# Designs tried in a protein design run: designed miniproteins, single chains. Part 27

Each design is a single chain, and the fold is of that chain. pLDDT is the mean over its residues in the fold that is shown.

## One batch from the design tools (miniprotein)

Design m913
Fold by ESMFold2-Fast:
Structure m913 (fold): chain A 74 residues (1-74)
Amino acid sequence: MEEDDKRMLEIAKELIEKAKDPNLSVFEREVYLTLADMLLHLIIKYSTSPELKEEAEKLREEVDKVWEEIRAQA
């Protein structure tokens, strides 16, 4: 699961970056952000790596920030 957890983390990072794109619709940005949050939740809940869990928790803070930015733009 270590390799899978790391790949999920990398995918979550990519999805967060996509969600930051202001040229995308609010709906598309919310979809990317929701997918990223789900992947991060799985890593936090099921990963055996404390390092990956810590990184995922930090990325969830980024997700919350991007979510606030999306809500502000409507």
Scores: mean pLDDT 81

Design m914
Fold by ESMFold2-Fast:
Structure m914 (fold): chain A 92 residues (1-92)
Amino acid sequence: DKAVAEMKELIAEFEKLQAEVDKRLAEIDKLAQVDPDRAAALRAQLRADYVAWMQAVQQRIAKIVGVPVLKPGEQYPEEAQEKLREIEKKIL
């Protein structure tokens, strides 16, 4: 059904988000060796970007399930939860 298809699309978006976060973190880690202040600023920006991305994801999940998201993980498929945990582990 439509809700299942939308959840599968959301999981694919989490995969893309995880790849982008990994790429940005690798660039920040390289920069930290030559310019630690700039690297710290970019890491703070990545955290802010992540918060905005999660707000958008929560709004989409609320529409799919018809209720507000209580917390990350409670209404997410397991694959999305695992990807979210890996992203948070790296940036939080």
Scores: mean pLDDT 70

Design m915
Fold by ESMFold2-Fast:
Structure m915 (fold): chain A 80 residues (1-80)
Amino acid sequence: SVEERILEHLRAAKEALENGDYQTALDHLAEAVRLVDASDLPPEVKAKIRRLFGEAVQAIVDGDTEKALELLDEAEKLVR
């Protein structure tokens, strides 16, 4: 499902962040955004996930890996 593909990319992004591979993490988040937009998730859930992804991207750019991981964990719960 599209939701399973989103979760796969979120898992890959978290693994990349834990390894200090920020570019790979950003690439996986970009693909996750595309998949969220293509999903059948409710519009309000998509909006929340997109906000969390935007905040996670900012945390990655700022070098705040712990905050980025927390935000991605919150997004993962919304996708389920």
Scores: mean pLDDT 87

Design m916
Fold by ESMFold2-Fast:
Structure m916 (fold): chain A 99 residues (1-99)
Amino acid sequence: MEAVEEVAREIERIAKLSVEELLEKIKSGEIPVKEAVKILLEAQWRVARKYGLGPPEEEFEAALERIEEELEKASEEEKEEIRKKLIEILEELLRALEK
């Protein structure tokens, strides 16, 4: 358990920095919503897989491709709503990581 806690603590530190950077880039418009969603989902999947959770790579890639297709077909208004929700999710995650 201690080794898992040590790894989790390091992942938490890296995740916090990544979440802060990603949040800033989304708010500034430097990164498109589609790319931000992909980065977040991939990071979450990698963390889950380290603990024996989450779908296998093949299923994850299929799900990611489906989400990417949906985002590409989304209207500008829908993309803005997704952007707002993503910011809220990232702010909530950052709050949880700050303890």
Scores: mean pLDDT 69

Design m917
Fold by ESMFold2-Fast:
Structure m917 (fold): chain A 100 residues (1-100)
Amino acid sequence: MLEELEEAARRLDEALAAGDVEAAQEALRRILELARRLVAEGRAEELRELAERLEPEHPLGAAAIRAALAEAEGRTKEANRLLLPVEVEIGLLLMKRGLA
């Protein structure tokens, strides 16, 4: 699970950089699903450490993990704020496709 989450987080940044909105949306969905399961198993600290390690090279994947942690802790407003950079990048890709 933790290795699968790391792979999904890396894939999110790669998909967004490549302009692959469908791959980015699937990666985001998988990050949120896996992070929620790990929090339910009492492994929240491992997710926080993973996000810290990923942030320098995979900042959007790290943001998605932090958002999932905040949501699992009942901090919905913080989770929405943490997800905003990811949502902005996806929105920009969707707009570029609509304008092309």
Scores: mean pLDDT 84

Design m918
Fold by ESMFold2-Fast:
Structure m918 (fold): chain A 85 residues (1-85)
Amino acid sequence: MIKVTVKVKSKTEAEVTFDDGSKKIIPLEEGSTIHELLLGIQQLLKQSTKVVSLKVNGKEVPLTMENLLKPLEVGDVIEVTLEPE
């Protein structure tokens, strides 16, 4: 399993920290959602992955379309657990 922590730094960028401690930046647009963030992470990994758990600002949230389509706010911390396919 791959564990990733994302911090929304500004309206235009999110910092992704992988479980090995490496960091990468994902560009964001205003109104970007958690779903779009997850697509960006998958693009960085260059692998097909399944989302198995999601935490937003330290709180575990169900993997529902409503939660995935919520807009990201500056300062949000998203913790994602992924499984490679």
Scores: mean pLDDT 80

Design m919
Fold by ESMFold2-Fast:
Structure m919 (fold): chain A 108 residues (1-108)
Amino acid sequence: LEEAKKRLQEIVDKIKDALEKNASASELKSVLQEALRLIRELQASDDLTLRQIGLGLEAHFREVAAEHGLSPEDLLAGRVSASQSTLREIAQRLKLRLEGVIKSLEKE
């Protein structure tokens, strides 16, 4: 749990940095790929809470990507072209969801 919280915070920090420095589409894709890898690792966890968090985060990621006509898999594999502005919106919304998850994990 502590390690998962730390890894989620590292992804939030990377998204924040990418957004603040106006990162390229390729840099935004790289950060989103790291986020998706962590989300899938959480889904493979023996901890039911972490597994449910991972499932919820992937559902949210798919919903946001779908608003732009994108699949997370196709976007991250480079099979579809996405603008920097589209990737920034996806990254920003994912960051907000991740921050909410981290806050919930800090509550007893």
Scores: mean pLDDT 80

Design m920
Fold by ESMFold2-Fast:
Structure m920 (fold): chain A 87 residues (1-87)
Amino acid sequence: SEAEAKALNDQIEKIKQEALYLLDEIGRLSREVEEHGTPEIAEKTRELLEMAKLNVAGLLASKDLKQQEIYLFGVKQLLEQVKRLLE
């Protein structure tokens, strides 16, 4: 139905907006790495942030809600690892 299609599109839009918010967080964390990271932590953290960017790109390119949720979960896990390394 049109109502079901609208509900699905609203969910997809919300997930995309959350992914864009997390993309801004990736930028912020990248700056923190450059300011405060040791060379070893900076290299590992940069690797994790690049993986997070790839997951955001995969999410934005996906048209399947379940696949988008998997990418979003991946971004969140990678950013949690980055935050722990910067503690």
Scores: mean pLDDT 85

Design m921
Fold by ESMFold2-Fast:
Parts: structure tokens; sequence; C-alpha cells
Structure m921 (fold): chain A 88 residues (1-88)
């Protein structure tokens, strides 16, 4: 549906923003890096939950494939953020 495609597009943009935050965090002072990574982790966890719910409800095979790809990308960025936070 148009609503599903809109939600997917918003989630893809959120994942891109979170990925950029993780990248920039490596150049920030420790206190700011921790704050930015914690916020990115929270937003990614919420995005994964929302996309997982949407995937369970979707009937469009093309949308389902894109949702699975977005969830996989979000999980990759989440893992990167968690690993960086553990090193700080």
Amino acid sequence: SASEKRQLTIAQFRILVASSTVYVSQRLPKDKAIAELQEAISFLQQTIADLTKLLAQSEDPDVKKQLQQAIERANQVLKEAQELLQKL
C-alpha cells in the first residue's frame, strides 16, 4: 500500500541518519560520542520494531523484500553502534 511504502521510505531515511551519526561519533569527544550512539541505538531499535511489525502485516512481495533489506541494514548499523559504545 501507499502507507507501507511511505513508512518504508521514512525508515530507510532514519537508518541512513543513524548510520551517519555512528560514523561522525568516531570523531567526537567521548561524552558526545556516548550520547549520540545511545540515541542512535534507541532509534534503530524502535525502527527495527516498527519495520518488523510492518513486515508481518504486508502482503506485497516487493514491499516485503525491501522491508527485509531495511531490517538487515538497521541491524548492521545497530551492531556497529553497540560495538563502538562498548569501546568508549
Scores: mean pLDDT 88

Design m922
Fold by ESMFold2-Fast:
Structure m922 (fold): chain A 77 residues (1-77)
Amino acid sequence: MTIAEEVLTISRSDTEEEIARKIKEAVENAGGSISDETALRLARAALEELRQRGAESLTVVIRVNLDTGEVTLEFLP
């Protein structure tokens, strides 16, 4: 399988660093690897999505392309 998926939930009370840690752990569980800098950028994108929605929590699907190392986030309703 070239694409692996992990699901996590983030909340408005989570810090950028805490979300970055969750994302990094999810990527590692999927068999991939990302830098702390990349994890922080993804965490900031997820927090911005939360702010734009005015939601208290957000379900995020993390997809890791194991052939390329590319990591993408999908934000669920």
Scores: mean pLDDT 81

Design m923
Fold by ESMFold2-Fast:
Structure m923 (fold): chain A 100 residues (1-100)
Amino acid sequence: SEMEKIKEELKKKLESQLIKLGVSEEKAKEIAEALYNKDYEKAKKLLTEELMEKYGLPKEEAEKMAEAYIEEYKLQLEVETNHKDLSAEEIEKLAEERRK
């Protein structure tokens, strides 16, 4: 359940970021859903198409940017998971130090 909460929060953040980037609300939701479901091929295809359409990027450049975005998403998911584990250990240490 905790991992599902992290994924849902990250999905909402992704939708907001994509909308700010100029992606339509419908496409932002579709891309975020693909990333949430680990369908990285679909996410890459949709991001590539949007980058080409919105910014006029050549296909090769759009694909590289889409790949970089997906890799950043994966790294952010790792960081959020690791941060929560570290926070739990730090909370335990702080609780022990305050018992005096």
Scores: mean pLDDT 72

Design m924
Fold by ESMFold2-Fast:
Structure m924 (fold): chain A 90 residues (1-90)
Amino acid sequence: SAEEEKLVEEMIELAEESIDWLAKAHKDNPDLLLFMVLGLISGLADEASKRLSKEQVVKLLDKIRDIAKKRFPEHSSVIDRHTARVKARV
């Protein structure tokens, strides 16, 4: 529905804003930044799973993964593996 699609868009915007804030606040500690981003992916999956279908949660996770990989390209493989593990639990 249009309301579900809007909720997905709002969750993506919140994730992108949170990733940008974390990157600015902790720029001197990239390992902590990565750990916090992986935690954000897991937390958003848990919350989205309460309100969205499994298919929509997977699509949301794929978009958040791509945003995180664009921001932290050196950690692409870790982000991919973590997102795949989270998707398997949905």
Scores: mean pLDDT 82

Design m925
Fold by ESMFold2-Fast:
Structure m925 (fold): chain A 86 residues (1-86)
Amino acid sequence: SKKEIAEEVLNQAVGLLSAMEQLVEPEVVEEAQKLVTEMQLAIDKGDLEKAIEKAKELAKLALENTDDEGVKDQVKRLEELLKKLE
């Protein structure tokens, strides 16, 4: 279901946040944590459009703050899941 895909998007976003915590400045980590929290709240309310928006903002934040190959791979996986929600 779309809700199951949204939960997987959240799981991938949490994984991306964990990678970012090792690689980016603390202020960027705080922004990423806020986006993951807002994504969780959107999913809990069934607001898939807002969840997609927050996931895209997280992906952009990651790519703007690191060139790490592992982060780029996690972003690609997140983007593939987002296509299934659209």
Scores: mean pLDDT 86

Design m926
Fold by ESMFold2-Fast:
Structure m926 (fold): chain A 82 residues (1-82)
Amino acid sequence: MKHGQRVKVTVKGKTYEGFYDAEEGKVYAQDVEGQEAVVVDPKTGKGKLITKEIAEEAAKNNASEEELLAMAEEVDAKVEAA
């Protein structure tokens, strides 16, 4: 994958769309409603799912990006080029 490549991510049968960040070695994707996000390691297929509830709790607590990712649900994700 190249930096900025559009990708599709599938978690628990739900599709998320996003891009590959080559500097971080991660895929950043969100659902069509923009309410959920997932950060995935494309080499392992392991991801961090940020549900609407987790995002709202983090926002209320002014959580950092690191704290937000620590609150996220660990998931298995399938990454495909879009």
Scores: mean pLDDT 79

Design m927
Fold by ESMFold2-Fast:
Structure m927 (fold): chain A 93 residues (1-93)
Amino acid sequence: SLYPVPPEVAEEFRRLKEEADSKGLTNEEMAEIALKRGLKEIAFSFYDSYLAQTLPPVERTRKAIEIGEKLGLDPAALETLRHELAVIEANRK
């Protein structure tokens, strides 16, 4: 579902998320901080979390694809998100 993150980066993401919660920072603010540090995959994960809290599933997935393309994430990973969008649309009831 999320962009695949290397194990080392995944551990750093978890630590940053815990720090964000302790400081009262939003997922959107943490995404900006991660992006400024050059951590595209971590930035995307925080953006995706923010979108999941603010948008319905269809709109969230569309916006996540748009942000991922702007960040220059792996096209194959973005194609996986497009497939997830198609599944959500098909199973929307």
Scores: mean pLDDT 74

Design m928
Fold by ESMFold2-Fast:
Structure m928 (fold): chain A 87 residues (1-87)
Amino acid sequence: MAEGEGSAGPVGLAVRNADVGVPEGTYRGKVFKDGKLVGEGTAGVNADGSVAIRGAKDLKPGEYTIELFDPETGELVAKVKAKVEEG
């Protein structure tokens, strides 16, 4: 469990305990709201299955879907639902 001292700056979306079921590493992340692409960037997957996406900034509160793609094959490897709360 990461205590959130702001080391990475604005990760546009960070999903804790996402349990994405993929190995740790770097993936391509796409962020969708209501079926529309609202952000795309590099997604880091931690050994615990947590995901952080860079490049999707200033997301409004609401429900989002994150899709993770293998950067070599372009295959969809995981889908995660994320909720962004009002700060």
Scores: mean pLDDT 67

Design m929
Fold by ESMFold2-Fast:
Structure m929 (fold): chain A 66 residues (1-66)
Amino acid sequence: AEEERRIRDRVLEAAQKGLDENGPEGMEKALQELIDSLTEEERLMAEGFYRGDPGLVAKARELRKK
């Protein structure tokens, strides 16, 4: 729960900052840089949030249980 909120907030901050600096292309670049800096489970969670795919969030949760 807390980790999901942390990742979601980072996605929102990166998207907003990128959009404000360089428009839609800046947003995509900022999100890609964030994703490239994350672990596999955090990456799936971040993608789940910005794509609106709860299945990716569920996969990230399963990876954490290993």
Scores: mean pLDDT 76

Design m930
Fold by ESMFold2-Fast:
Structure m930 (fold): chain A 88 residues (1-88)
Amino acid sequence: SLSDKLQANGEAWAAKLPDDEEEVRKAIAEEAERRGIRITIETEEPLPFPEEELRTLVATYALFLGVKEVRARGRTPLEALRDLHAQL
């Protein structure tokens, strides 16, 4: 089915993600452009909690007349970017 094909394409795409932060950012930007999504990625200020090792990225999707905010987290910027990509 079309749904199965889209899922398989997503899995194949994720399997090709590089380990470099800049290349992952580029992959996210290219995927967003392909989907017609405008995306802004920002790093949130670290919370004064015992879990200060976590890094949070906020992505804002703008599509047509709607805006969707997505949050991704990781112990490193690369891990957070990979989590963000997985939500696309």
Scores: mean pLDDT 58

Design m931
Fold by ESMFold2-Fast:
Structure m931 (fold): chain A 58 residues (1-58)
Amino acid sequence: PAPVDPADAGATAAAGGALYAAGRAGEVPQEIFDRFLALAEERGGMRAAQEMAAAGLA
């Protein structure tokens, strides 16, 4: 599709990626990171959004 993404969508994807990276680096408590992953799994959207962003589709 044509590039019309709002800045908020990009900022949200970037924030999610930063959280994920920090969690993998052990920068956040395991319980918080686990809760974060559970929420992402429940929504299904964050994981999909991150994968699409990584593939350059979003």
Scores: mean pLDDT 58

Design m932
Fold by ESMFold2-Fast:
Structure m932 (fold): chain A 90 residues (1-90)
Amino acid sequence: SVAEEIINQINSAQTAEELDDILISNQNKITKLPYLELKKVLLAAKDKALELNDKSLIYSVGSIMEYYGLVFGDEDLIKLGRKLKHLGTV
């Protein structure tokens, strides 16, 4: 699936810049995904951002997660996104 292809790209990222480029280049595809697949992509991006330990990227992924959590009414995703934003500022 398109989501699996994006997740594979995310998992192959070795740097924060590579992950950021993957998310930007796939932005239009990500926004068109069914919610459950979009959520899987966001969770993969979260795990990779934390692994790479880049504060700016962790904050950015957290912001995206909070936004989609609000759009789809997913309180767990909103809370997770907010936690990531806090981690990205410390």
Scores: mean pLDDT 90

Design m933
Fold by ESMFold2-Fast:
Parts: structure tokens; C-alpha cells; sequence
Structure m933 (fold): chain A 65 residues (1-65)
């Protein structure tokens, strides 16, 4: 979904502002955001956007390396 990808990109932009790296992939029609640098702050940002996606009828999976 373009909307899910847009939300994931917005998430990655906020993570960059925190100094955190992330990878965005599409797997089986599902958008996956992998945190390459894990922190409570990075997880909170990812969680907020996961909830935003849910409210819009989209799904983003959050993963941590």
C-alpha cells in the first residue's frame, strides 16, 4: 500500500532525527520497518506510527535486529 509506505517513510525520517537507522521493506504485500539502532525513543516513534497506520486501515510490522 502506498499509504503504508508513506507512513513508514515518515517514521524513518523521524528516526533519522534521533540518530537511529531503519530499513523499510515490502514483504508479501506488508510493509516492514526494521530498527537497525534500537532505543526506547526509536521504539516509541515506531509504535506511534504503527498505531497511525492501524487507524488508517493499514499495517506496518516493526522489527528489531
Amino acid sequence: SREAINIAVATAIELVALGARARIEEVDGKVVLTLLDDSPEAREVAREYEELARKRGEKIEIRVL
Scores: mean pLDDT 81

Design m934
Fold by ESMFold2-Fast:
Structure m934 (fold): chain A 87 residues (1-87)
Amino acid sequence: MDEAKQKVFEALKERIGEELAKLIAEIKANQDDPEKVYKLGIEYATLVKEAAEELAKESKDEKEKEVAEELAKEAEEAVKEAEERLK
């Protein structure tokens, strides 16, 4: 199963794993505040999007590049959806 996906996720964890873990902890602590959860979710998705876009540009492996590009797209859509809910 997904060797390329595992490598992309390991690279993301190395670059932004600590920051993502911090945001996840804040989201869990604020589950009773939907607006704050959405704002933290935007920060999470933005961080993932930016890191995934960098990995896609740097990757020499076609499958890893595709996984990183798809992850960046998913994160971008998540940001847009969360921003619409905050309007």
Scores: mean pLDDT 80

Design m935
Fold by ESMFold2-Fast:
Structure m935 (fold): chain A 95 residues (1-95)
Amino acid sequence: SPKERQVTILMFRLMAAVEDLRIAAEKNDWEMAKNAVEVFLSVVQEFEKLFGPLSPEIKETVENMKKAVENKDLKSLDKYGRELHKLLLEEIQKA
């Protein structure tokens, strides 16, 4: 279905952003991390468009990610990126 195809594309983008945050934390590359966070926020917005409001846990993780951006905390961004990936995968399984 068109929805299944869109979800597949979003998951691919999300997985790439998770890897970019891991590499950014390893390399201390703030520009890479900033670009990856923009991808995460875009993917979350598109998931809300497809599935409606996301869980409180996802919203909290997004807010924690935004705070980590403000603090330039690359290690926390890597952690929250992995957590957000897990939570979004669980959300798809419930839909």
Scores: mean pLDDT 86

Design m936
Fold by ESMFold2-Fast:
Structure m936 (fold): chain A 69 residues (1-69)
Amino acid sequence: DFERIDRINQALADLAQAVFAAHELTPEERDELSLAIVKEANRMIKEGLPDEEIEARAQALRDEFLARL
């Protein structure tokens, strides 16, 4: 269980770093990203997603956020 939570946190941390590296975010955009990450982490934990799905969900969230910028 903790291994899965750690993997979720790592995947979402990698997502955040990729967005920060690619785009200079406003304070509002940073807040939106932070909230989206927290919401998705809680969802993944509740769903008990397997490791392969965690990475896919994190990438989808990254792509969705970058598409808005």
Scores: mean pLDDT 76

Design m937
Fold by ESMFold2-Fast:
Structure m937 (fold): chain A 87 residues (1-87)
Amino acid sequence: SLEELIEWVEEKIAEMDSLSVEEAVETLSEILKKANEAGVPEEVLKQIEDIVVRTIIASAGKSEEEKRELFREALEEIKKLLEKLKK
């Protein structure tokens, strides 16, 4: 459900500092899959995909600390989009 997806994203934001960079990247990929399965509208799915893609590109060549910061910011932006769908 959308509510379960929002809770999952919130948990991933909270645990970002304990995730490996590989686990953080997997989290971004998993969000797209979970959002599609939760029936998120195509327009919002495209916005999430754009956030994920640009974040991965921006993280290239950055330190692990900078990557975690970018990933956290991306998850926060995605959470905000999902919360707007709840009304």
Scores: mean pLDDT 82

Design m938
Fold by ESMFold2-Fast:
Structure m938 (fold): chain A 86 residues (1-86)
Amino acid sequence: METEKIIEEIVEEYRKIAEKLDPSNPVEKTAELTRKMLDELREKELYLVSEPARAYLDTYLETGDSAEAAAVGEAKLEELLAEAAA
């Protein structure tokens, strides 16, 4: 499936980038790279993967609270799944 191949390629590219980042990497730089990957997923219409992760990232950058960011990301995923179910 083309969708699975695209996801695999993007995830693999992101994994290689993450492996090169130090634990002390600036949050902004890590977020910038992650956002670029999420934009690419969104351009390829992979909303079930990209939009929840983007919501998580945006909330985390704004609040610094990973638990709140996770809740926002989960809510976005549930919204998209409900839309897909019609």
Scores: mean pLDDT 62

Design m939
Fold by ESMFold2-Fast:
Structure m939 (fold): chain A 67 residues (1-67)
Amino acid sequence: AAAAQALANALRIFKEYVDDGDKKLATFVAKQVAKAHPELEPAYKAAEEGNFDEAIRILEEAVQRAA
């Protein structure tokens, strides 16, 4: 539950930065998530490539898996 809540909160913040057009802060959030959860490095790589839809998909899957 706590891990799922932390990942869900990170996903919410990531989406807010993407929606605001702040690609640098969105990518930074994905980087911090990948540092805490190395298995989520593909989300960080997707964000670095500007593929925010793929990064969101990976993070949503992680939230579902942690629940």
Scores: mean pLDDT 84

Design m940
Fold by ESMFold2-Fast:
Structure m940 (fold): chain A 71 residues (1-71)
Amino acid sequence: SAEVDALLTQANQARSAGDYETAAELYVKAAELAPKERQPGLYMLAADSYEQAGKPDKAAELRKKAAEVRK
Protein backbone atom coordinates (compact mmCIF):
# COMPACT_ATOMS: atom_id res chain seq x y z
CA SER A 1 0.00 0.00 0.00
CA ALA A 2 3.03 2.32 -0.26
CA GLU A 3 1.76 3.20 -3.75
CA VAL A 4 -1.73 4.04 -2.40
CA ASP A 5 -0.19 6.05 0.47
CA ALA A 6 1.96 8.06 -1.98
CA LEU A 7 -1.12 8.85 -4.12
CA LEU A 8 -3.06 9.93 -1.00
CA THR A 9 -0.22 12.25 0.04
CA GLN A 10 -0.22 13.82 -3.44
CA ALA A 11 -4.04 14.08 -3.48
CA ASN A 12 -4.10 15.75 -0.04
CA GLN A 13 -1.41 18.23 -1.15
CA ALA A 14 -3.35 19.07 -4.33
CA ARG A 15 -6.56 19.57 -2.32
CA SER A 16 -4.75 21.85 0.19
CA ALA A 17 -3.47 23.90 -2.76
CA GLY A 18 -7.04 24.25 -4.11
CA ASP A 19 -6.31 22.02 -7.12
CA TYR A 20 -9.49 20.01 -6.63
CA GLU A 21 -9.56 18.39 -10.08
CA THR A 22 -6.01 16.99 -9.66
CA ALA A 23 -6.90 15.88 -6.11
CA ALA A 24 -10.01 14.05 -7.43
CA GLU A 25 -7.98 12.27 -10.16
CA LEU A 26 -5.38 11.15 -7.60
CA TYR A 27 -8.08 9.90 -5.18
CA VAL A 28 -9.63 7.87 -8.06
CA LYS A 29 -6.23 6.34 -8.87
CA ALA A 30 -5.69 5.53 -5.17
CA ALA A 31 -9.16 3.89 -5.01
CA GLU A 32 -8.39 1.72 -8.07
CA LEU A 33 -5.22 0.39 -6.40
CA ALA A 34 -6.63 0.12 -2.85
CA PRO A 35 -8.16 -2.94 -1.13
CA LYS A 36 -11.96 -3.25 -1.53
CA GLU A 37 -12.66 -2.09 2.06
CA ARG A 38 -10.88 1.26 1.42
CA GLN A 39 -12.35 1.93 -2.05
CA PRO A 40 -15.76 3.45 -1.05
CA GLY A 41 -14.10 6.10 1.15
CA LEU A 42 -11.56 7.00 -1.54
CA TYR A 43 -14.25 7.29 -4.24
CA MET A 44 -16.20 9.58 -1.87
CA LEU A 45 -13.11 11.79 -1.38
CA ALA A 46 -12.75 11.94 -5.18
CA ALA A 47 -16.46 12.83 -5.52
CA ASP A 48 -16.17 15.64 -2.93
CA SER A 49 -13.11 16.96 -4.78
CA TYR A 50 -14.93 16.94 -8.14
CA GLU A 51 -17.83 18.87 -6.54
CA GLN A 52 -15.33 21.50 -5.33
CA ALA A 53 -13.87 21.58 -8.87
CA GLY A 54 -17.34 22.36 -10.30
CA LYS A 55 -17.82 18.90 -11.87
CA PRO A 56 -21.06 17.59 -10.32
CA ASP A 57 -21.62 14.92 -13.02
CA LYS A 58 -18.26 13.29 -12.27
CA ALA A 59 -18.98 13.56 -8.53
CA ALA A 60 -22.33 11.76 -8.99
CA GLU A 61 -20.66 8.99 -11.03
CA LEU A 62 -18.07 8.39 -8.28
CA ARG A 63 -20.71 8.39 -5.51
CA LYS A 64 -22.54 5.68 -7.48
CA LYS A 65 -19.29 3.71 -7.83
CA ALA A 66 -18.65 4.02 -4.07
CA ALA A 67 -22.14 2.60 -3.38
CA GLU A 68 -21.54 -0.31 -5.80
CA VAL A 69 -18.22 -1.26 -4.15
CA ARG A 70 -19.74 -0.96 -0.62
CA LYS A 71 -22.41 -3.60 -1.50
Scores: mean pLDDT 88

Design m941
Fold by ESMFold2-Fast:
Structure m941 (fold): chain A 60 residues (1-60)
Amino acid sequence: MEAEEVERQMQRLQEWNDRSLAKMRDEWTKKGIPQEAIDRSIATGREVQKRLEERERKRA
């Protein structure tokens, strides 16, 4: 039951992060940052968030 509550909070954070990453992508594109670097940064951010969620679930 506690895990479900944590999962809901993590989903809200993920949605917020997705919107923030989209804004960062637009900003970096406007500054001429290579698309390769932008895509890698976004992928890394999503992967870290998912791993943090998995680690918390495994510990609790």
Scores: mean pLDDT 71

Design m942
Fold by ESMFold2-Fast:
Structure m942 (fold): chain A 93 residues (1-93)
Amino acid sequence: SKELEEAVKELEELAKIFGVEIEDPKKLVEEVVEETKRLGIEFDKELVVLASLIHALTGVSIEEAIRLALPWVENRKAGKPIPVIEWLERLLS
């Protein structure tokens, strides 16, 4: 999927910015997508990338990472977008 390929690339760039090593970014993105399907969440590339990054940075479960990423997506949909880096700094503080 082109959207999956884009999510993997965005995750790799963010991982580089945050200095986190991800063993298999494609596998992680695929696992996050499967978990969003299980939770009944429609595919959102930004949610998948952010949840994948939170999982890699913190070691929380994929389900918990999705839960932590959801308010950021809700803020974006409400017309109050927060830059991903600023959101992550607030979350990890």
Scores: mean pLDDT 81

Design m943
Fold by ESMFold2-Fast:
Structure m943 (fold): chain A 63 residues (1-63)
Amino acid sequence: MEELKKRMEELAKKVKEKLKEVYPDAEVTYEIVDLETIKFTIKTELGTFVVTLNLEVAELLAK
């Protein structure tokens, strides 16, 4: 459990870094919904975007 949670947090941080590269002035937050799902909220001057990623998709985006 703890090892999986740590991996999810590392993946979430990497995906957040990728999102900050695309939207440098955006406020990006993440929420671990369950053991295989991470929710990202991106707030920009153009609006708010919500993206839900499965663990597998998050791994692809983080690499």
Scores: mean pLDDT 76

Design m944
Fold by ESMFold2-Fast:
Structure m944 (fold): chain A 94 residues (1-94)
Amino acid sequence: SLSDEEKAILEELLAFTEELLARLRAGEISPREAMEALAQKVREVAAKTKNPVLKARLERFAEGLEAALATLSDEELELLLQMIRRDLANDIAA
């Protein structure tokens, strides 16, 4: 059900999220810094796609991450990053 472009983008975002979680576990970055980096990465990927539906979905995802940064604690942001990793992995596996 995923296009080759969508799958490639999801795989890139999954790999990036897993790297951020590894850096969090190592104490190299805060949950807030990790979420800021992920939001920026989603914006960069959205800017590169020519698929308007995929672009709109990625822009909504980035907006959701930016809203989370404004409202959630560091503990809640860490849980959200773990949930995002799981959801990305599940979408690729489907």
Scores: mean pLDDT 88

Design m945
Fold by ESMFold2-Fast:
Structure m945 (fold): chain A 94 residues (1-94)
Amino acid sequence: MTLEEDVAILLVFYEKNKDKESISMSEIEEVISKLSEEMAKKVRELIDKVVPKGAKSISMQQLDEVVAEFVKDLLERNLIDIDEVQKYQKELYS
């Protein structure tokens, strides 16, 4: 799995849930399980910074902060190609 595919999975999940007020931690854990081990660890660390330990759900505002920081870090480090991310997003949004 490429980093661009991992980012696309997370962005598609975010877009599908953006109209919700909150998402359960079980749903978050399910999407994280679809990521590579390295990216799953990174996303969990970002969630732990914004969500209290033992929380059963995450707000859309908190998820937005996690997704924004994750994508920003990878882009600033030149680790992902945004055009490749968009390609994977189109394939996942079917």
Scores: mean pLDDT 81

Design m946
Fold by ESMFold2-Fast:
Structure m946 (fold): chain A 66 residues (1-66)
Amino acid sequence: GPHREEAERALEELRAAVDAGDVDRARAHAQKLEASVARLRDLGDLDTAAELIARARPVAERFREL
């Protein structure tokens, strides 16, 4: 659904920003992803939220190295 699509878009944009070494852009997309995941949890889509968190973990680890 549209909320999953928005969250997946935010994760892809976060990954692209981290790959580019753009700390400010990565931070903005990380905040957007956190908001989208919170939205999915509020809607009861816990499985999608958990999947996105698991997929974001290696990207978040790389972001901490920037």
Scores: mean pLDDT 85

Design m947
Fold by ESMFold2-Fast:
Structure m947 (fold): chain A 78 residues (1-78)
Amino acid sequence: GPFGTASATGAGEEAALEAALEAQRLGGDGFAGAGAVAADGTTGSGTAHGGEEAAREAARRAAEAAGPDAVAAAGGAG
């Protein structure tokens, strides 16, 4: 939320979500049903939570995968 006091958690979650979105943007060019749900937004189907859960899990995985590599990439590649 906009008034959340857990800024550390918010920053990490936002970075992970951004990484997941970028990964999907780069590799999700040919997704079929997932694209329709994402484009529609919140009420695209009947279980919008299904799509959100997948996005959340992707973000968490991206954060885990980018753990040690993110530090090196940010300093070296960035």
Scores: mean pLDDT 49

